Designed miniproteins, single chains. Designs and how they scored, part 9

Each design is a single chain, and the fold is of that chain. pLDDT is the mean over its residues in the fold that is shown.

## One batch from the design tools (miniprotein)

Design m275
Fold by ESMFold2-Fast:
Structure m275 (fold): chain A 62 residues (1-62)
Amino acid sequence: LKEEKEKLDKEEDKIVQRLVDRLRSWGLDDEADRVEKAMKEGNVSAAVGHVIRGIGLVIDRE
């Protein structure tokens, strides 16, 4: 709604969007979608958690 811009602080949103893009480049579209959803909900901690989990999944792949 009208507070969407406040929920997505431009600086924080850009950082998270870059991480989302990286997750997608690694083939982790599901994790990227969860990060975007968490950010839309204003849950930055959950978004960061999904990013960290995605990175862990990549480390476990060959």
Scores: mean pLDDT 70

Design m276
Fold by ESMFold2-Fast:
Structure m276 (fold): chain A 68 residues (1-68)
Amino acid sequence: EELEERMKAALDRVIANGRRTLAGEPAEPLSREEFALALVYARKQQNAEVPDELITEEERKVREELEK
């Protein structure tokens, strides 16, 4: 699924940036959309339920597309 592939890629970028930071290398900043994609994918893996009040508008859009 295109959306799930995008979410996985975003999470991979977050992990890569974390590894670079731990190695003392500069990491590239993530866009709000990329961060939202990574967050949704991580929550999906854990089947985590969160209140709507804590969901950003970008994350909500990603969730809506995932449910379709």
Scores: mean pLDDT 70

Design m277
Fold by ESMFold2-Fast:
Structure m277 (fold): chain A 68 residues (1-68)
Amino acid sequence: MVYEAENEGGMKAKIELEREPKVGETVTVKLTLEDGSEVELKGKVLEKKGDELTIEIGNEKFKAKKVS
């Protein structure tokens, strides 16, 4: 599934997850940056509210919304 994400600094990214995440879970995240760069990182799910997700990746906090 795919989320559109933005960090506190205004950096936009796409986050791809294999399955629906749970709060407190550490997941492997495929992160696609605005320049088209792809990186695979670990992210910790901090909060989930419906289609909205707050995830911490590499000490950056992303607010994400499910798009598919």
Scores: mean pLDDT 77

Design m278
Fold by ESMFold2-Fast:
Structure m278 (fold): chain A 119 residues (1-119)
Amino acid sequence: STLERIRKLIEELKNTEDKEKQKELFRKILAEVAEANAPEIVELLKEFDKIDEEKPLSQEEINRFIGLAIAGTVSFDDLADLKKFLAKLQGRKLSAAEQARIAEYQEIGAEIRELEQSL
């Protein structure tokens, strides 16, 4: 899976001492994140459009959605926040599978942020 590939790249970066190779691995991580997240954001945009059709959204809600969607293209934790925000707008509870995926995204996103700070 894409998440397994990202976790392997994270582990390789953590075990790499060469700064240039660390930067190369980090760029590969960002590319894999973008590839994974872009299709999911497209599906979330479709769900957002359905909510707006049923009930007009405030400008604040629209701005928050757009901001999270843009950030979520290269950030799993922002994608997780986008998913939680969309569920809140829908007035629904996240399924057990969705909660597990969000937790996984938050964990991976936090690891990537820590790696970025070390570069």
Scores: mean pLDDT 86

Design m279
Fold by ESMFold2-Fast:
Structure m279 (fold): chain A 98 residues (1-98)
Amino acid sequence: MSAEELAKEGERLLYQALDYDLQGDHDKADELNQKALELFGQAALQDLDLAQDSVVRTVTDIGDRMVKAGLADKSDLSRDQIEEMLRELVRKTAELLA
């Protein structure tokens, strides 16, 4: 898969996980979130900037939706924090695929 295809599939899984969280099925949401992170990690190995822009945009939108739904007090991850988390995920994903 291209980085763009991996990032789009990761976005799809994050939104699907949000739907499960909104329904109270947190176990299913956690499973989908984990799969999404693996896909974003693979995308970042090919194109870090594309994966960062995709995950920052998607996580910010999901955070805002969760706050509006009363599931979170505030989505307060800075862009820099999300970027650092993605870089660490890329390192861990590369080690697992080695």
Scores: mean pLDDT 73

Design m280
Fold by ESMFold2-Fast:
Structure m280 (fold): chain A 79 residues (1-79)
Amino acid sequence: MSPDQRAVERVRSIAESAVLQGFATKEQAEKVVKETEEKSVGLSEAEALRKAAEIAKELGADFLATALQVAADHVAAKA
């Protein structure tokens, strides 16, 4: 998978976990995944995850935004 595709799959997994734990609505999770897919084309995995965190924050999903930012930092540290 391309870096942006790997990031979208990671965003989907994190968003699904957040919904199951009650930290995000299904609608917030779906919108974060969709907007990340649209806006992350050609970005690195870490950049795409940072974009997802920005989108989650704009939607008021603060816990999801924090989880996505932590994931972005972790991916960047491995590169």
Scores: mean pLDDT 81

Design m281
Fold by ESMFold2-Fast:
Structure m281 (fold): chain A 70 residues (1-70)
Amino acid sequence: AEIKSEIIPKEEANKKYGELEPGEIKVIKLEDGSTLIVAAFEDYAVVAETKDEKAAENVKQLLEREIKSL
């Protein structure tokens, strides 16, 4: 399954996806069936997008584990 991921500044994530606290993960289901996962850190956010719901759940769990490790 195709997973698109990018790292953006925290300020841009707040502007695009709403105010996010460091350590917060937001899951957005898009109208086209894609799932967007936004994981916020202190200075940046990781954004991942996929049409595969199983891949989306796996990415969410991975990001939750990374946040917990910080």
Scores: mean pLDDT 79

Design m282
Fold by ESMFold2-Fast:
Structure m282 (fold): chain A 87 residues (1-87)
Amino acid sequence: VLERTERFRFPSAEEARRALLETLRRDGLEPRESEADGVTTLTAERVEPTPADVADLTGERREVRIEAVITPTPDGAELVVRVTVRD
């Protein structure tokens, strides 16, 4: 299992959200968005290999999960992105 967490600061929650959505969609990922108590969570995952990967002699299957949390702060917003890859 490979897990990477990255943190970014933005002048506003809206700028953080736009930057994240643009990045995810450029990579062909369609995020699921939820908001509770001013905190926005975006989740995107790819759990299926292509048919070509099924015949891979390594036998490895990759699950990629991206979870991003945008939290408003008094001076802007914090974006925390967690990427989990399972082989």
Scores: mean pLDDT 70

Design m283
Fold by ESMFold2-Fast:
Structure m283 (fold): chain A 85 residues (1-85)
Amino acid sequence: METEVVIEMKDEQAAANAVEGVGALTLETGYIDSVKLEGNKITVTLRNLPSDAAAQELVKRLEELAKKAGATKVEVSPIREIDES
C-alpha cells in the first residue's frame, strides 16, 4: 500500500524550503517514492513501507519538517494499489 502526504505551505517560497528537507528524508529513509512541488503544495508519495509503525514514524517526521517550515495543513491519505492484490 502507498501513502500520500500533501503538505500545504503559506507560500511558494516556504514550499521550496520544505521540499529541500523532504529530499534529505528521501535519501535517509528510502521509502519516499516521489516528491512533487505544485505552487504552495508538496505531494509526497511513500512506498514499500515495512510496517504501519514505520509509516506513522515517517509521517510524523514529515509533519515535524512541515511545521518547522511553516505548513498551514498536512493531509495523509492511504493509496490502494489495485495491481498488487
Scores: mean pLDDT 72

Design m284
Fold by ESMFold2-Fast:
Formats: sequence, structure tokens, C-alpha cells
Structure m284 (fold): chain A 82 residues (1-82)
Amino acid sequence: MEEERKALLERYKKEVDKITSKDELIEFANKLVDEFIEKGYSEELFREFQEILAKKAYELKIPVKEMIDLFKELRERYEKGR
């Protein structure tokens, strides 16, 4: 349901807003990928989640290469886990 999707994304945004370091962001991202696999969330929702992470990574001034490497790893884990 769209309402459930929006509520979930808003919860993720609130949790991401509390993150203040690169290590916290990486830990949070990996934890959420595990949740996505366990709950069977859609690829579309995963893409929206990646956008939330990307915005936070930009705010934390994480190097672009590290962001690309992280997102590639997260995507591979998500795809293999389904």
C-alpha cells in the first residue's frame, strides 16, 4: 500500500536525520538492507531508500567514490538476499 510505503520512508528519513557520522550511516544502511531482505520489500522502495541515504551521505561530505562503492555493495546484498 502507498500509505504504508510513505510511512516506512518517513520513519527511515527520521532515523537517517539522527545520523552524524559516516560509520553510523554505513551501519544503518546495512541493517536496513537486512530488513528489506527479511520483509521482501520492493526494488522501487529500495531505490527510494538509496536516495535517502545518498542525500545524508552528501550532507556528511562522504567522498563520491565511497558512496558509489557503498551503494553497489548494498544493492548486491539486497539482490542476492531475495
Scores: mean pLDDT 79

Design m285
Fold by ESMFold2-Fast:
Structure m285 (fold): chain A 91 residues (1-91)
Amino acid sequence: SLEVSVKKEDGRIVVTVSLNDEREGTVVITAETDKEDLVASARMGPGDTLSIEGPKGYTLKKVKVTFIYTDEEGNRVTESYTFDVEEVVGE
């Protein structure tokens, strides 16, 4: 599973994704803002984290997270999740 955290630090949006899974794979974060999409990707293993820090003055609208891994049968699997900022941050 994936854990997503959204914070504001020094007027900047920070999106952190943690891989709480036994599998390793590629994680892609797409943070949709009022100006442009911010994208980060990394190969992650169990317990790893990946973060995007945006510039000051950006408003976060949505976070999309894609996890791409190989299953036990050797098939490529793509899982995608979309989070509205109000549902991730709370309030």
Scores: mean pLDDT 78

Design m286
Fold by ESMFold2-Fast:
Structure m286 (fold): chain A 80 residues (1-80)
Amino acid sequence: SLLEKYKERVEQLLKEGKDPRELWDILIEVYQELGPEAARELLRYVLKLAGVEDSEITDEDIDEQLARLEEYIKNKEKFK
């Protein structure tokens, strides 16, 4: 239910051609609120909405993007 609301918010942002940073902020929010599994699912969903074929989205690609998200969150905390 909550993840579904985030998916709708992502669809709206992509439809409106908003700043990619807003999308990144949503991924951070999902990671912090719902955990890495939900963030991974949302990331796969984002790639599908961006026109990437499901067969081209590997678990390795998702893991790499999730690792980048985790490092970004870590770096934000260092600058408090």
Scores: mean pLDDT 75

Design m287
Fold by ESMFold2-Fast:
Structure m287 (fold): chain A 91 residues (1-91)
Amino acid sequence: MDKYLKRAEELLREAQELLAEVQALQAAGSKDVTRIVGLALRAIGIIEDVRLLEEELKKKGINDEKILKTLKEARRLAQEALALAMEMLRA
């Protein structure tokens, strides 16, 4: 249980840091395509890591509300970061 909570909290932290970085680049009007693509790929990676951890928890019959809420928030923030990065690439 504690191991999975720590992993979920690490994914949440990574998603928070990523969203802040994407928002800072958007606010600056950055056109650094290489950096923006890199951030979009990192967002996809976090979303996939959340999905894999959710599947692992399901297979082990772990239904801890705090872990599940943390993973849901990590996915939400990573999806928001991906959406912003993709919007910047279209502009």
Scores: mean pLDDT 88

Design m288
Fold by ESMFold2-Fast:
Structure m288 (fold): chain A 66 residues (1-66)
Amino acid sequence: MTAEEIKEAADKILERFKNGEISAEVALEKLEGLKKGVENSDLSEKEKKEALEYIDKKKKEIEELA
Protein backbone atom coordinates (compact mmCIF):
# COMPACT_ATOMS: atom_id res chain seq x y z
CA MET A 1 0.00 0.00 0.00
CA THR A 2 1.36 3.44 -0.96
CA ALA A 3 1.18 6.64 1.14
CA GLU A 4 -1.34 8.01 -1.40
CA GLU A 5 -3.59 4.94 -1.01
CA ILE A 6 -3.44 5.31 2.80
CA LYS A 7 -4.43 9.00 2.57
CA GLU A 8 -7.28 8.10 0.19
CA ALA A 9 -8.50 5.40 2.61
CA ALA A 10 -8.42 7.92 5.50
CA ASP A 11 -10.39 10.47 3.40
CA LYS A 12 -12.98 7.81 2.53
CA ILE A 13 -13.45 6.94 6.23
CA LEU A 14 -13.99 10.64 7.08
CA GLU A 15 -16.45 11.02 4.15
CA ARG A 16 -18.45 7.95 5.27
CA PHE A 17 -18.66 9.45 8.78
CA LYS A 18 -19.77 12.87 7.43
CA ASN A 19 -22.40 11.14 5.25
CA GLY A 20 -23.81 9.34 8.32
CA GLU A 21 -22.85 5.89 6.97
CA ILE A 22 -20.69 5.07 10.01
CA SER A 23 -20.49 6.33 13.60
CA ALA A 24 -17.57 8.31 15.02
CA GLU A 25 -16.52 5.23 17.04
CA VAL A 26 -16.42 3.03 13.91
CA ALA A 27 -14.56 5.71 11.92
CA LEU A 28 -11.94 6.12 14.70
CA GLU A 29 -11.52 2.31 14.92
CA LYS A 30 -10.96 2.12 11.13
CA LEU A 31 -8.39 4.95 11.27
CA GLU A 32 -6.59 3.25 14.18
CA GLY A 33 -6.42 0.04 12.10
CA LEU A 34 -5.01 2.07 9.21
CA LYS A 35 -2.30 3.51 11.53
CA LYS A 36 -1.29 -0.03 12.59
CA GLY A 37 -1.10 -0.99 8.90
CA VAL A 38 1.23 1.97 8.25
CA GLU A 39 3.49 1.10 11.23
CA ASN A 40 3.83 -2.51 9.98
CA SER A 41 4.37 -1.51 6.31
CA ASP A 42 7.59 -1.35 4.26
CA LEU A 43 7.13 2.39 3.69
CA SER A 44 10.08 4.73 4.30
CA GLU A 45 10.25 6.54 7.68
CA LYS A 46 9.30 9.79 5.89
CA GLU A 47 6.26 8.20 4.20
CA LYS A 48 5.18 6.56 7.48
CA LYS A 49 5.44 9.92 9.30
CA GLU A 50 3.42 11.72 6.60
CA ALA A 51 0.74 8.98 6.54
CA LEU A 52 0.47 8.80 10.36
CA GLU A 53 0.23 12.62 10.66
CA TYR A 54 -2.49 12.63 7.97
CA ILE A 55 -4.48 9.91 9.76
CA ASP A 56 -4.13 11.75 13.11
CA LYS A 57 -5.48 14.91 11.43
CA LYS A 58 -8.52 12.95 10.18
CA LYS A 59 -9.06 11.43 13.66
CA LYS A 60 -9.02 14.95 15.15
CA GLU A 61 -11.53 16.18 12.53
CA ILE A 62 -13.92 13.31 13.44
CA GLU A 63 -13.55 14.04 17.19
CA GLU A 64 -14.29 17.76 16.58
CA LEU A 65 -17.38 16.94 14.46
CA ALA A 66 -18.75 14.31 16.87
Scores: mean pLDDT 83

Design m289
Fold by ESMFold2-Fast:
Structure m289 (fold): chain A 81 residues (1-81)
Amino acid sequence: SFEREAEQHLAEAERARAQGDLRQAALHYLAAGYSYLALGEYDKAIELYSQGARLARQAGDLDLERQLQQARDYVERLKAA
């Protein structure tokens, strides 16, 4: 289920963060956000994309930061429509 996929990615994000791999943590937040988006849990998806974008910036991965910001903005537009 999308709930189990999101939980697994969040656990993997915490592992990556503990290992100092902020880029991998951001990628797992992106994947977890997509799972919540599929569930219609827009606020949770926005929160995860925002957290991922901050971690991507800290890692110096500006392309990943932009991807996460675009994903967040997409969900914000879905809520406004």
Scores: mean pLDDT 90

Design m290
Fold by ESMFold2-Fast:
Structure m290 (fold): chain A 86 residues (1-86)
Amino acid sequence: VDPRELDLEVRIALVEIQIAILKMTLPKVKDPEAQERIKKLIDEASKLVSRAEQALREGRYDEAERLITEAENKVKEASKLLDEAL
C-alpha cells in the first residue's frame, strides 16, 4: 500500500467533516450575499472531494493530492467568511 493512500484518505475524511460542519452552520448567516459566497465555496469543495476520491480509487495519487489541497483551501476560505459573518 502506498503510504500516501492513507494520508489522502484521512485528508478527504477531514474535509468531508469540515464541509458537514459548514453546511450545518450556514443557516445562521443572516447576510444573503455572505451566505451565497460561502455556499459556492462549499459546493466547489464538495466537487473537489468527489474528484479526489475518484482519483484515489484509480491510483492517481498526485492528482488526488492536488484536488484535496484545493478542497482544503476552499474550506479554509469558507470557514473564514463564516467566522466574519457570524
Scores: mean pLDDT 87

Design m291
Fold by ESMFold2-Fast:
Structure m291 (fold): chain A 61 residues (1-61)
Amino acid sequence: MLDEEEARRLANAARAVGALGLASAEQTEKAVEYALQGDEERALEALGPRGARAARQLMSL
């Protein structure tokens, strides 16, 4: 389970992934929802394999 700072970082990464066109609007919305709930696994799953990879990369920056 993510802490509040990690949850916000993942939610922002998910939004960035959506903005880059690497996930659909629906995938991005679901990923942000799960991220803010602290559910990293479901947030990344919602983005799909490509979106999840991009989000992990953005979070490591």
Scores: mean pLDDT 83

Design m292
Fold by ESMFold2-Fast:
Structure m292 (fold): chain A 73 residues (1-73)
Amino acid sequence: SEKEQVRVQVTISLIDVAIDTNEWLIRNLEQKMQTASPSKQKQLQQLIEQLKKDIEEDKKNKKELEEEYKKLS
């Protein structure tokens, strides 16, 4: 249905914003890591790894929704 198509399309757009935001955060954390103490570098690395996992999950969910959208179109 058109309603389901719009819902899926909006959800994909929100996931894209989340991915872009987390990729931007990773770049900023990597920059901070260059001037950080060794203990702070370990903390920042853990945050970067968590954000990378969140991006991978979002990309997986986006791919599944894109396949759903193709079947509805």
Scores: mean pLDDT 88

Design m293
Fold by ESMFold2-Fast:
Structure m293 (fold): chain A 80 residues (1-80)
Amino acid sequence: MAEEIKKEALEYLKEKKEQIRELIKNKDFSGANKAVNEAAAYLGEKAMEISKEDIELGNEVLEKAHELVREAYELWLEAS
């Protein structure tokens, strides 16, 4: 169900944002890069599944995936 998948995706997003921040703070840029790529792939898959039922909801999740990647790279550049 789209609503359940969205809830799962948003909870995953929250956990991954925290993980990525800690990795960047510890200057584990390799680990942070892997976490970002993993999270983006997972959220993209969830967005596609949601979009089969509700394209607007799917686009919302996809936009949050893009925000995650952008935020992580901004933090990475700031830490470098």
Scores: mean pLDDT 81

Design m294
Fold by ESMFold2-Fast:
Structure m294 (fold): chain A 61 residues (1-61)
Amino acid sequence: LTPSQRLVRARLDTLLETVRANPDDEALRAQLVSTVRRDLERETDPETRAALEAALREMEA
């Protein structure tokens, strides 16, 4: 992974933990989902895209 891809993945882990820690905060979840969707639209690396898609499924569950 490039340094940029490692940063994106580390940030993704932090966002997921934030959502899990605040399950009743719908506004926060919506903002973080929006951030992940935006990252997914710009990402071209298939492994990083798969990680972003998995995170979206988890956050929307």
Scores: mean pLDDT 77

Design m295
Fold by ESMFold2-Fast:
Order: sequence, then structure tokens, then C-alpha cells
Structure m295 (fold): chain A 70 residues (1-70)
Amino acid sequence: STAAKLEQFRQILKDHSQVTGDSGFQQVADAIDTNPDNARTVVMQILDEQAEKSEDSTVYLTYRFAFLSS
């Protein structure tokens, strides 16, 4: 379900925040909670931004595809 996938992605964002020390990921997780009706758009934007910033975009594109295909 969309709710289960959003919770999983929220956990990924929290893990990234803890590993990198970047509070931006926590702020994005909070934004998902604040705007559940637009959460899908927010998640897609994050995945696209991470793909653009990452040296290897494959993992983010794979998660994006999996999120859309269910």
C-alpha cells in the first residue's frame, strides 16, 4: 500500500540523516507527514533529486520504479 511504502521511505530518510548528519532528510520526512495528500509527489521529487546528485543513480531509479509499479 502507499502508506506502507511512505513509512518505509520515511525510515530510509531517517537512516540517511543519521549516517550523513544532514538534517535535511529529517525535514523531508516531516514534510511527508505534513502533506500526506501530496506525499507521492514529494517522494518522487526526493528520488529524482537523489538520482541527480548521486554518482550512481541506479538504486534511486529502482526504488522509484518499484514505488510506481505497485
Scores: mean pLDDT 63

Design m296
Fold by ESMFold2-Fast:
Structure m296 (fold): chain A 62 residues (1-62)
Amino acid sequence: MLGALLRELRRRIKAEPPVTRELARRVAERWGIRSVRELRERLKAAVVELQDLGVKVLEVRP
């Protein structure tokens, strides 16, 4: 993936509440996600969904 895309995804993920990130990690483990490629595709989809919903970093709350 392009470096700029990866940095955007990383920034968006970091903006999520700690509880949400921990939950997502546990769900991913339960799904048996073993491929980095599959993880990347899921993260890309999540970013697109967040943009469609108009979510902003400043609006994220625990």
Scores: mean pLDDT 53

Design m297
Fold by ESMFold2-Fast:
Structure m297 (fold): chain A 116 residues (1-116)
Amino acid sequence: MTPEEVALAATAPSREQALEEARKKGKVIDEKVVTLEPGGRLTIENKSDKPVVVIVVNLSDKPAVLKVTFEDGTGALVTIEPGGGFAVRIPPGGKVTLENVSDEPAVLHVIVVEPL
């Protein structure tokens, strides 16, 4: 089964639309909007015994470049266009760190979903 998961990134001009799409994937356990200054970091911890999915949407009018790092040191650079987003899975007890490596502040909508 390959559902078209493009809808969140393509139609998320509002926080409520992004949140409704996240609720279709599971239980929303955290939701916030954060501004990351250049070099700013956000750490998201999975304190549950289940894996979670973190959905990140760029609410700023400029592309955001984030360094995504897991606790084991694995990670990637991700470029998020305005209104675009990505999703990252965090294992039970794990965490992920998002770092803004661009020269511009990034306004991010962060939604943490526990799959059903």
Scores: mean pLDDT 75

Design m298
Fold by ESMFold2-Fast:
Structure m298 (fold): chain A 80 residues (1-80)
Amino acid sequence: SLEELRRLYEEIKRLAEEALQHVDAGNLDKARELLRKISELVDRLVELVARMPPEHWEEASRILQEVSDLVREVEAALDA
């Protein structure tokens, strides 16, 4: 459902923000743990998007792009 998609997106955003805070604090192991959790949620998000009806594709596409950007930001911070 669209509500489930939005809930999952908000959870991914929260975990990404938490991971970046841990990178800033030097807690790289915790940040990597959070990135693994984000990856699990992203897999669920992709599966959910694949089942979405056409009327929700615009919002689903925007969410997928924003999530991709967040994952790249966390990965880049960990690789710096």
Scores: mean pLDDT 86

Design m299
Fold by ESMFold2-Fast:
Structure m299 (fold): chain A 64 residues (1-64)
Amino acid sequence: SMEEQVRRAERLIRRAVVTSNEPLETVVARAIAELRRQGISDEAIRAALARLLPPEVRERILAL
């Protein structure tokens, strides 16, 4: 379901952020690439990012 994809995306992004010493934008961009590789939809990824990150940070990451 979409909600399951969103929860999976949130978990992966949260885990990547708390376990990394790299810049936030780099860590999240890598997490997005991994989620896409796993077949998670862009809609679910965007929803997860909206729950976890302020709009300003999200816009910077998506512009990369």
Scores: mean pLDDT 81

Design m300
Fold by ESMFold2-Fast:
Structure m300 (fold): chain A 59 residues (1-59)
Amino acid sequence: STTIEVLGELHRKHGLSAEQLVRGLGWGASKDASFGREPSKAGPEELAALRRLLAEHVP
C-alpha cells in the first residue's frame, strides 16, 4: 500500500488521533491537526514518524 493508505489505516484501525500524535511524537499541534484531517498534506517528517508508529503497533 502507499504511505497515504497506510496512514489512513493507522488512523482508522488503531485510533490514533492528531492529539495522540502530538503527545507521542512531540509535533506541533497545528501540523498534526492538519494532517489528521488531510493525510495527503503530511510532510516527509510526519510520514516517517507515522511509519515508525505503524511498525511498532502493527506487525
Scores: mean pLDDT 52

Design m301
Fold by ESMFold2-Fast:
Structure m301 (fold): chain A 64 residues (1-64)
Amino acid sequence: SELEALKQRALEEGFKLRQEGEELLKISETVKPSKELLERGKALLAKVEELARETGEEVQELLA
């Protein structure tokens, strides 16, 4: 039950966070990168990857 909620949230929020994170990182390469922009982009991407991995691993653990 909690896994289902986590999976849905990861899918929806992960997709959005990924798009925003990648955009922030691209800006960092094109124009003067602000520490805050870099931190936000990096944090968003890290969160997406962590959510994807945790959700995937938790799904496998529960499915196993």
Scores: mean pLDDT 66

Design m302
Fold by ESMFold2-Fast:
Structure m302 (fold): chain A 106 residues (1-106)
Amino acid sequence: EPTLWQKQFEKDIEKIRELVEKYRAGEISREEALQGIKDIVTRTLLALKILYDITGNQELKDLIFEIEEKLYRISKLVKENAPLDEIQREVDELIELIKKASELVS
């Protein structure tokens, strides 16, 4: 049975995907999409840091660092008006990192 944490991370991923879809549809600006993703990922990172503090799992600590680095890269690409396909690849990789972190908290 999925844990409450796994269900929360799945919801975080769904919200990130929704923001990207709204941006692609022209419903929100690039900057609004980025801010929304930052807000979600900051909350996700806080939860993961709490889980790391409880478990001491080094793989989780490494994934937290990778997620923070990926969010920084996405922010930089958005500010530099990078192609949407490049930004999409980085967002997809961010989602994969969150999924990996979620699996460690089973």
Scores: mean pLDDT 86

Design m303
Fold by ESMFold2-Fast:
Structure m303 (fold): chain A 70 residues (1-70)
Amino acid sequence: PPHPLISPEERERITREAIELLRAGHSLSEIAKRLGRSKGLVLALVTVAALKEGDRELLDRVLAEERKLS
């Protein structure tokens, strides 16, 4: 689950910015550094958003990035 210290507003902001950066071709590592968050947190937030919105292209992009994580 997402970190409990993150407010719903902050979670939405991080998710939105991460999605934009992913669509712009940035890696999870770059996004995590730019947002000051862990790669796992960014991955989890974007995955949840993609599932809720039914965004198949975004989900495919997130899964591709997940496969690069150890």
Scores: mean pLDDT 76

Design m304
Fold by ESMFold2-Fast:
Structure m304 (fold): chain A 74 residues (1-74)
Amino acid sequence: MSLADALRRLTDEADLPPGVRAALLELADRLARATTREQQQQAITSAVNRVQEEYGSDAAERAARLISEAVRLS
């Protein structure tokens, strides 16, 4: 399973606010297009920072946990 596929699956299974869900699905699209580890890391950092700014620390922590789970599954 790719990192993008793992993140999509976990996001679909999670009970998330619509905005946080949309941000994680956008991240999955970016991860599917990323060709280097550096691009993946940059996409993840940008997505978590954006969730922090728009939805707060608790939402960002939850997003980071889902991303960490996706990394374990890929």
Scores: mean pLDDT 84

Design m305
Fold by ESMFold2-Fast:
Structure m305 (fold): chain A 96 residues (1-96)
Amino acid sequence: EAAERQKNLEQMNKYYELAKRYAELAREYFSKALETGSQELLDKGEEYFRLMARYGDEAIKLGEQVKSDEEARQKIAEVGELVEETLDLLRAARAA
């Protein structure tokens, strides 16, 4: 039981870190696209946004399996916030 929970926590943390890194990359590229009007930078940002969403979804799924863990709940909440913040930047970049 403890071993299964630990495995799921470690896998969740791996996807959480990937989602966080791709959120940072998407945000950086959307900001640069806003400043420069570059379609190439916007496209790259959207690619990172899709990767963030994919890994974030995987982290949330694993987090549900270990929902009794306080750290897991906090990380899942942070993923939700990162998605919302990155989506706001995507909308701004597309409107520019």
Scores: mean pLDDT 82

Design m306
Fold by ESMFold2-Fast:
Structure m306 (fold): chain A 95 residues (1-95)
Amino acid sequence: ASPKAIEAARRAAEVASKVPGLRAELVGDRLILTVDGTPEAAGAAQATAAQLGGLQAAEGKTVGNTVVLEMLDSEGARNLTEEDIEAIAEAAAAG
């Protein structure tokens, strides 16, 4: 995965972990978001996945209450700006 995509995932995980009912873990190049069923946690997980996917920084799948985002080494992932990384972190807070 791109180092910039990993940094975006790291910042998203830090912010998302502060959202009630959301557990966020960065395991290698995968960001794992587990939702306990609260609307706030679901919103934060969905917003994070949409922002990362829209920037082509990650490829996401949902399995039950878990969103798994695999960080990419795409052109988009390599060219993430600081503004992009900040927007991803803000999306993670949007629960």
Scores: mean pLDDT 82

Design m307
Fold by ESMFold2-Fast:
Structure m307 (fold): chain A 68 residues (1-68)
Amino acid sequence: SAEDAAERGLTLGSILAGQGDVERGARAAAEGAKAGGGSPEMGALAAIYTHQGDAEKASAAGRAAVAG
C-alpha cells in the first residue's frame, strides 16, 4: 500500500541517517514518501532531523511526509 511504501522508506532513511549517512538516508526517506503518494521534502527532513537527534521534529516531518 501507499502507507507501506512510505513507512519502509522512512524507516530505512532513519536507520541510514542514524548511522551518519544523512545523504543516503534523506534520499531513501524522500523516495519512500514519494512512492507512498506523500511529500518527498518532508521525508528528507525527517531523516535530517533524525541525524541531528531531534526526535520531535523528525516525528513531525515523518507524519507530514505520509499525510500527502
Scores: mean pLDDT 83

Design m308
Fold by ESMFold2-Fast:
Structure m308 (fold): chain A 63 residues (1-63)
Amino acid sequence: DARIAELQQVRDELNRLLQQTRARKQKGEVDPDQADRSIQMLERSIQNTQDQIKSLQKLQEER
């Protein structure tokens, strides 16, 4: 399913950004408060994308 594949790519990119943001926070390369806000937003986006994937997978099961 092209839609599920596209959402999986989005999820993978968001996870990459999350890991990168956490690493930069640990190195002191970014403001901690700014990093924490970015991490929270990324975690919410990842959860939303996972929920969309799960919903589409349920529709596939009904075939």
Scores: mean pLDDT 83

Design m309
Fold by ESMFold2-Fast:
Structure m309 (fold): chain A 81 residues (1-81)
Amino acid sequence: MEPVINLPYDPRIPEELQKEAEKAARELAKALQEKDFETARKYVERLEEIAKEIRKIDPNSPLYHYVVNLARLARQEIERA
């Protein structure tokens, strides 16, 4: 089953960053489902870099909060494995 990822749209954030966040989130979900924790860790780091770029534009962005929370939860799952 393909993981459904619903990212909040924020018109203040460049569409390219939103597409990168969506791709990274999708790849992370796939890696976690396959228990590929090495690949999952790489996408967590990618999401953290994307979050840093979003924060420079709008620290109150719902997309920023979504990406930060996803990365945090994924790190916790990897550490428990």
Scores: mean pLDDT 80

Design m310
Fold by ESMFold2-Fast:
Structure m310 (fold): chain A 80 residues (1-80)
Amino acid sequence: MKPSIREQLLVDVHMFVARSEMFVLERILKTASPEKAKEILELTIRGLEVMREYLATLDPEAAEEVDKLIEEVKEKLKEI
């Protein structure tokens, strides 16, 4: 079944937001205290998990891409 234009747009917007969050996260981690960095990483994981569940209903491939971002954030959290 072909996704609707609206569903494709929702997937694209969510993927853009997820990737933008990763870019902002890299910059914040360079200046934040370890405690603040941990809070931001934990919030980012939670947000990405919610986004992943939503995207899984629309585009399983987009959900897999978000899973990779979640693992990247989890690895950063281990370094703190």
Scores: mean pLDDT 80

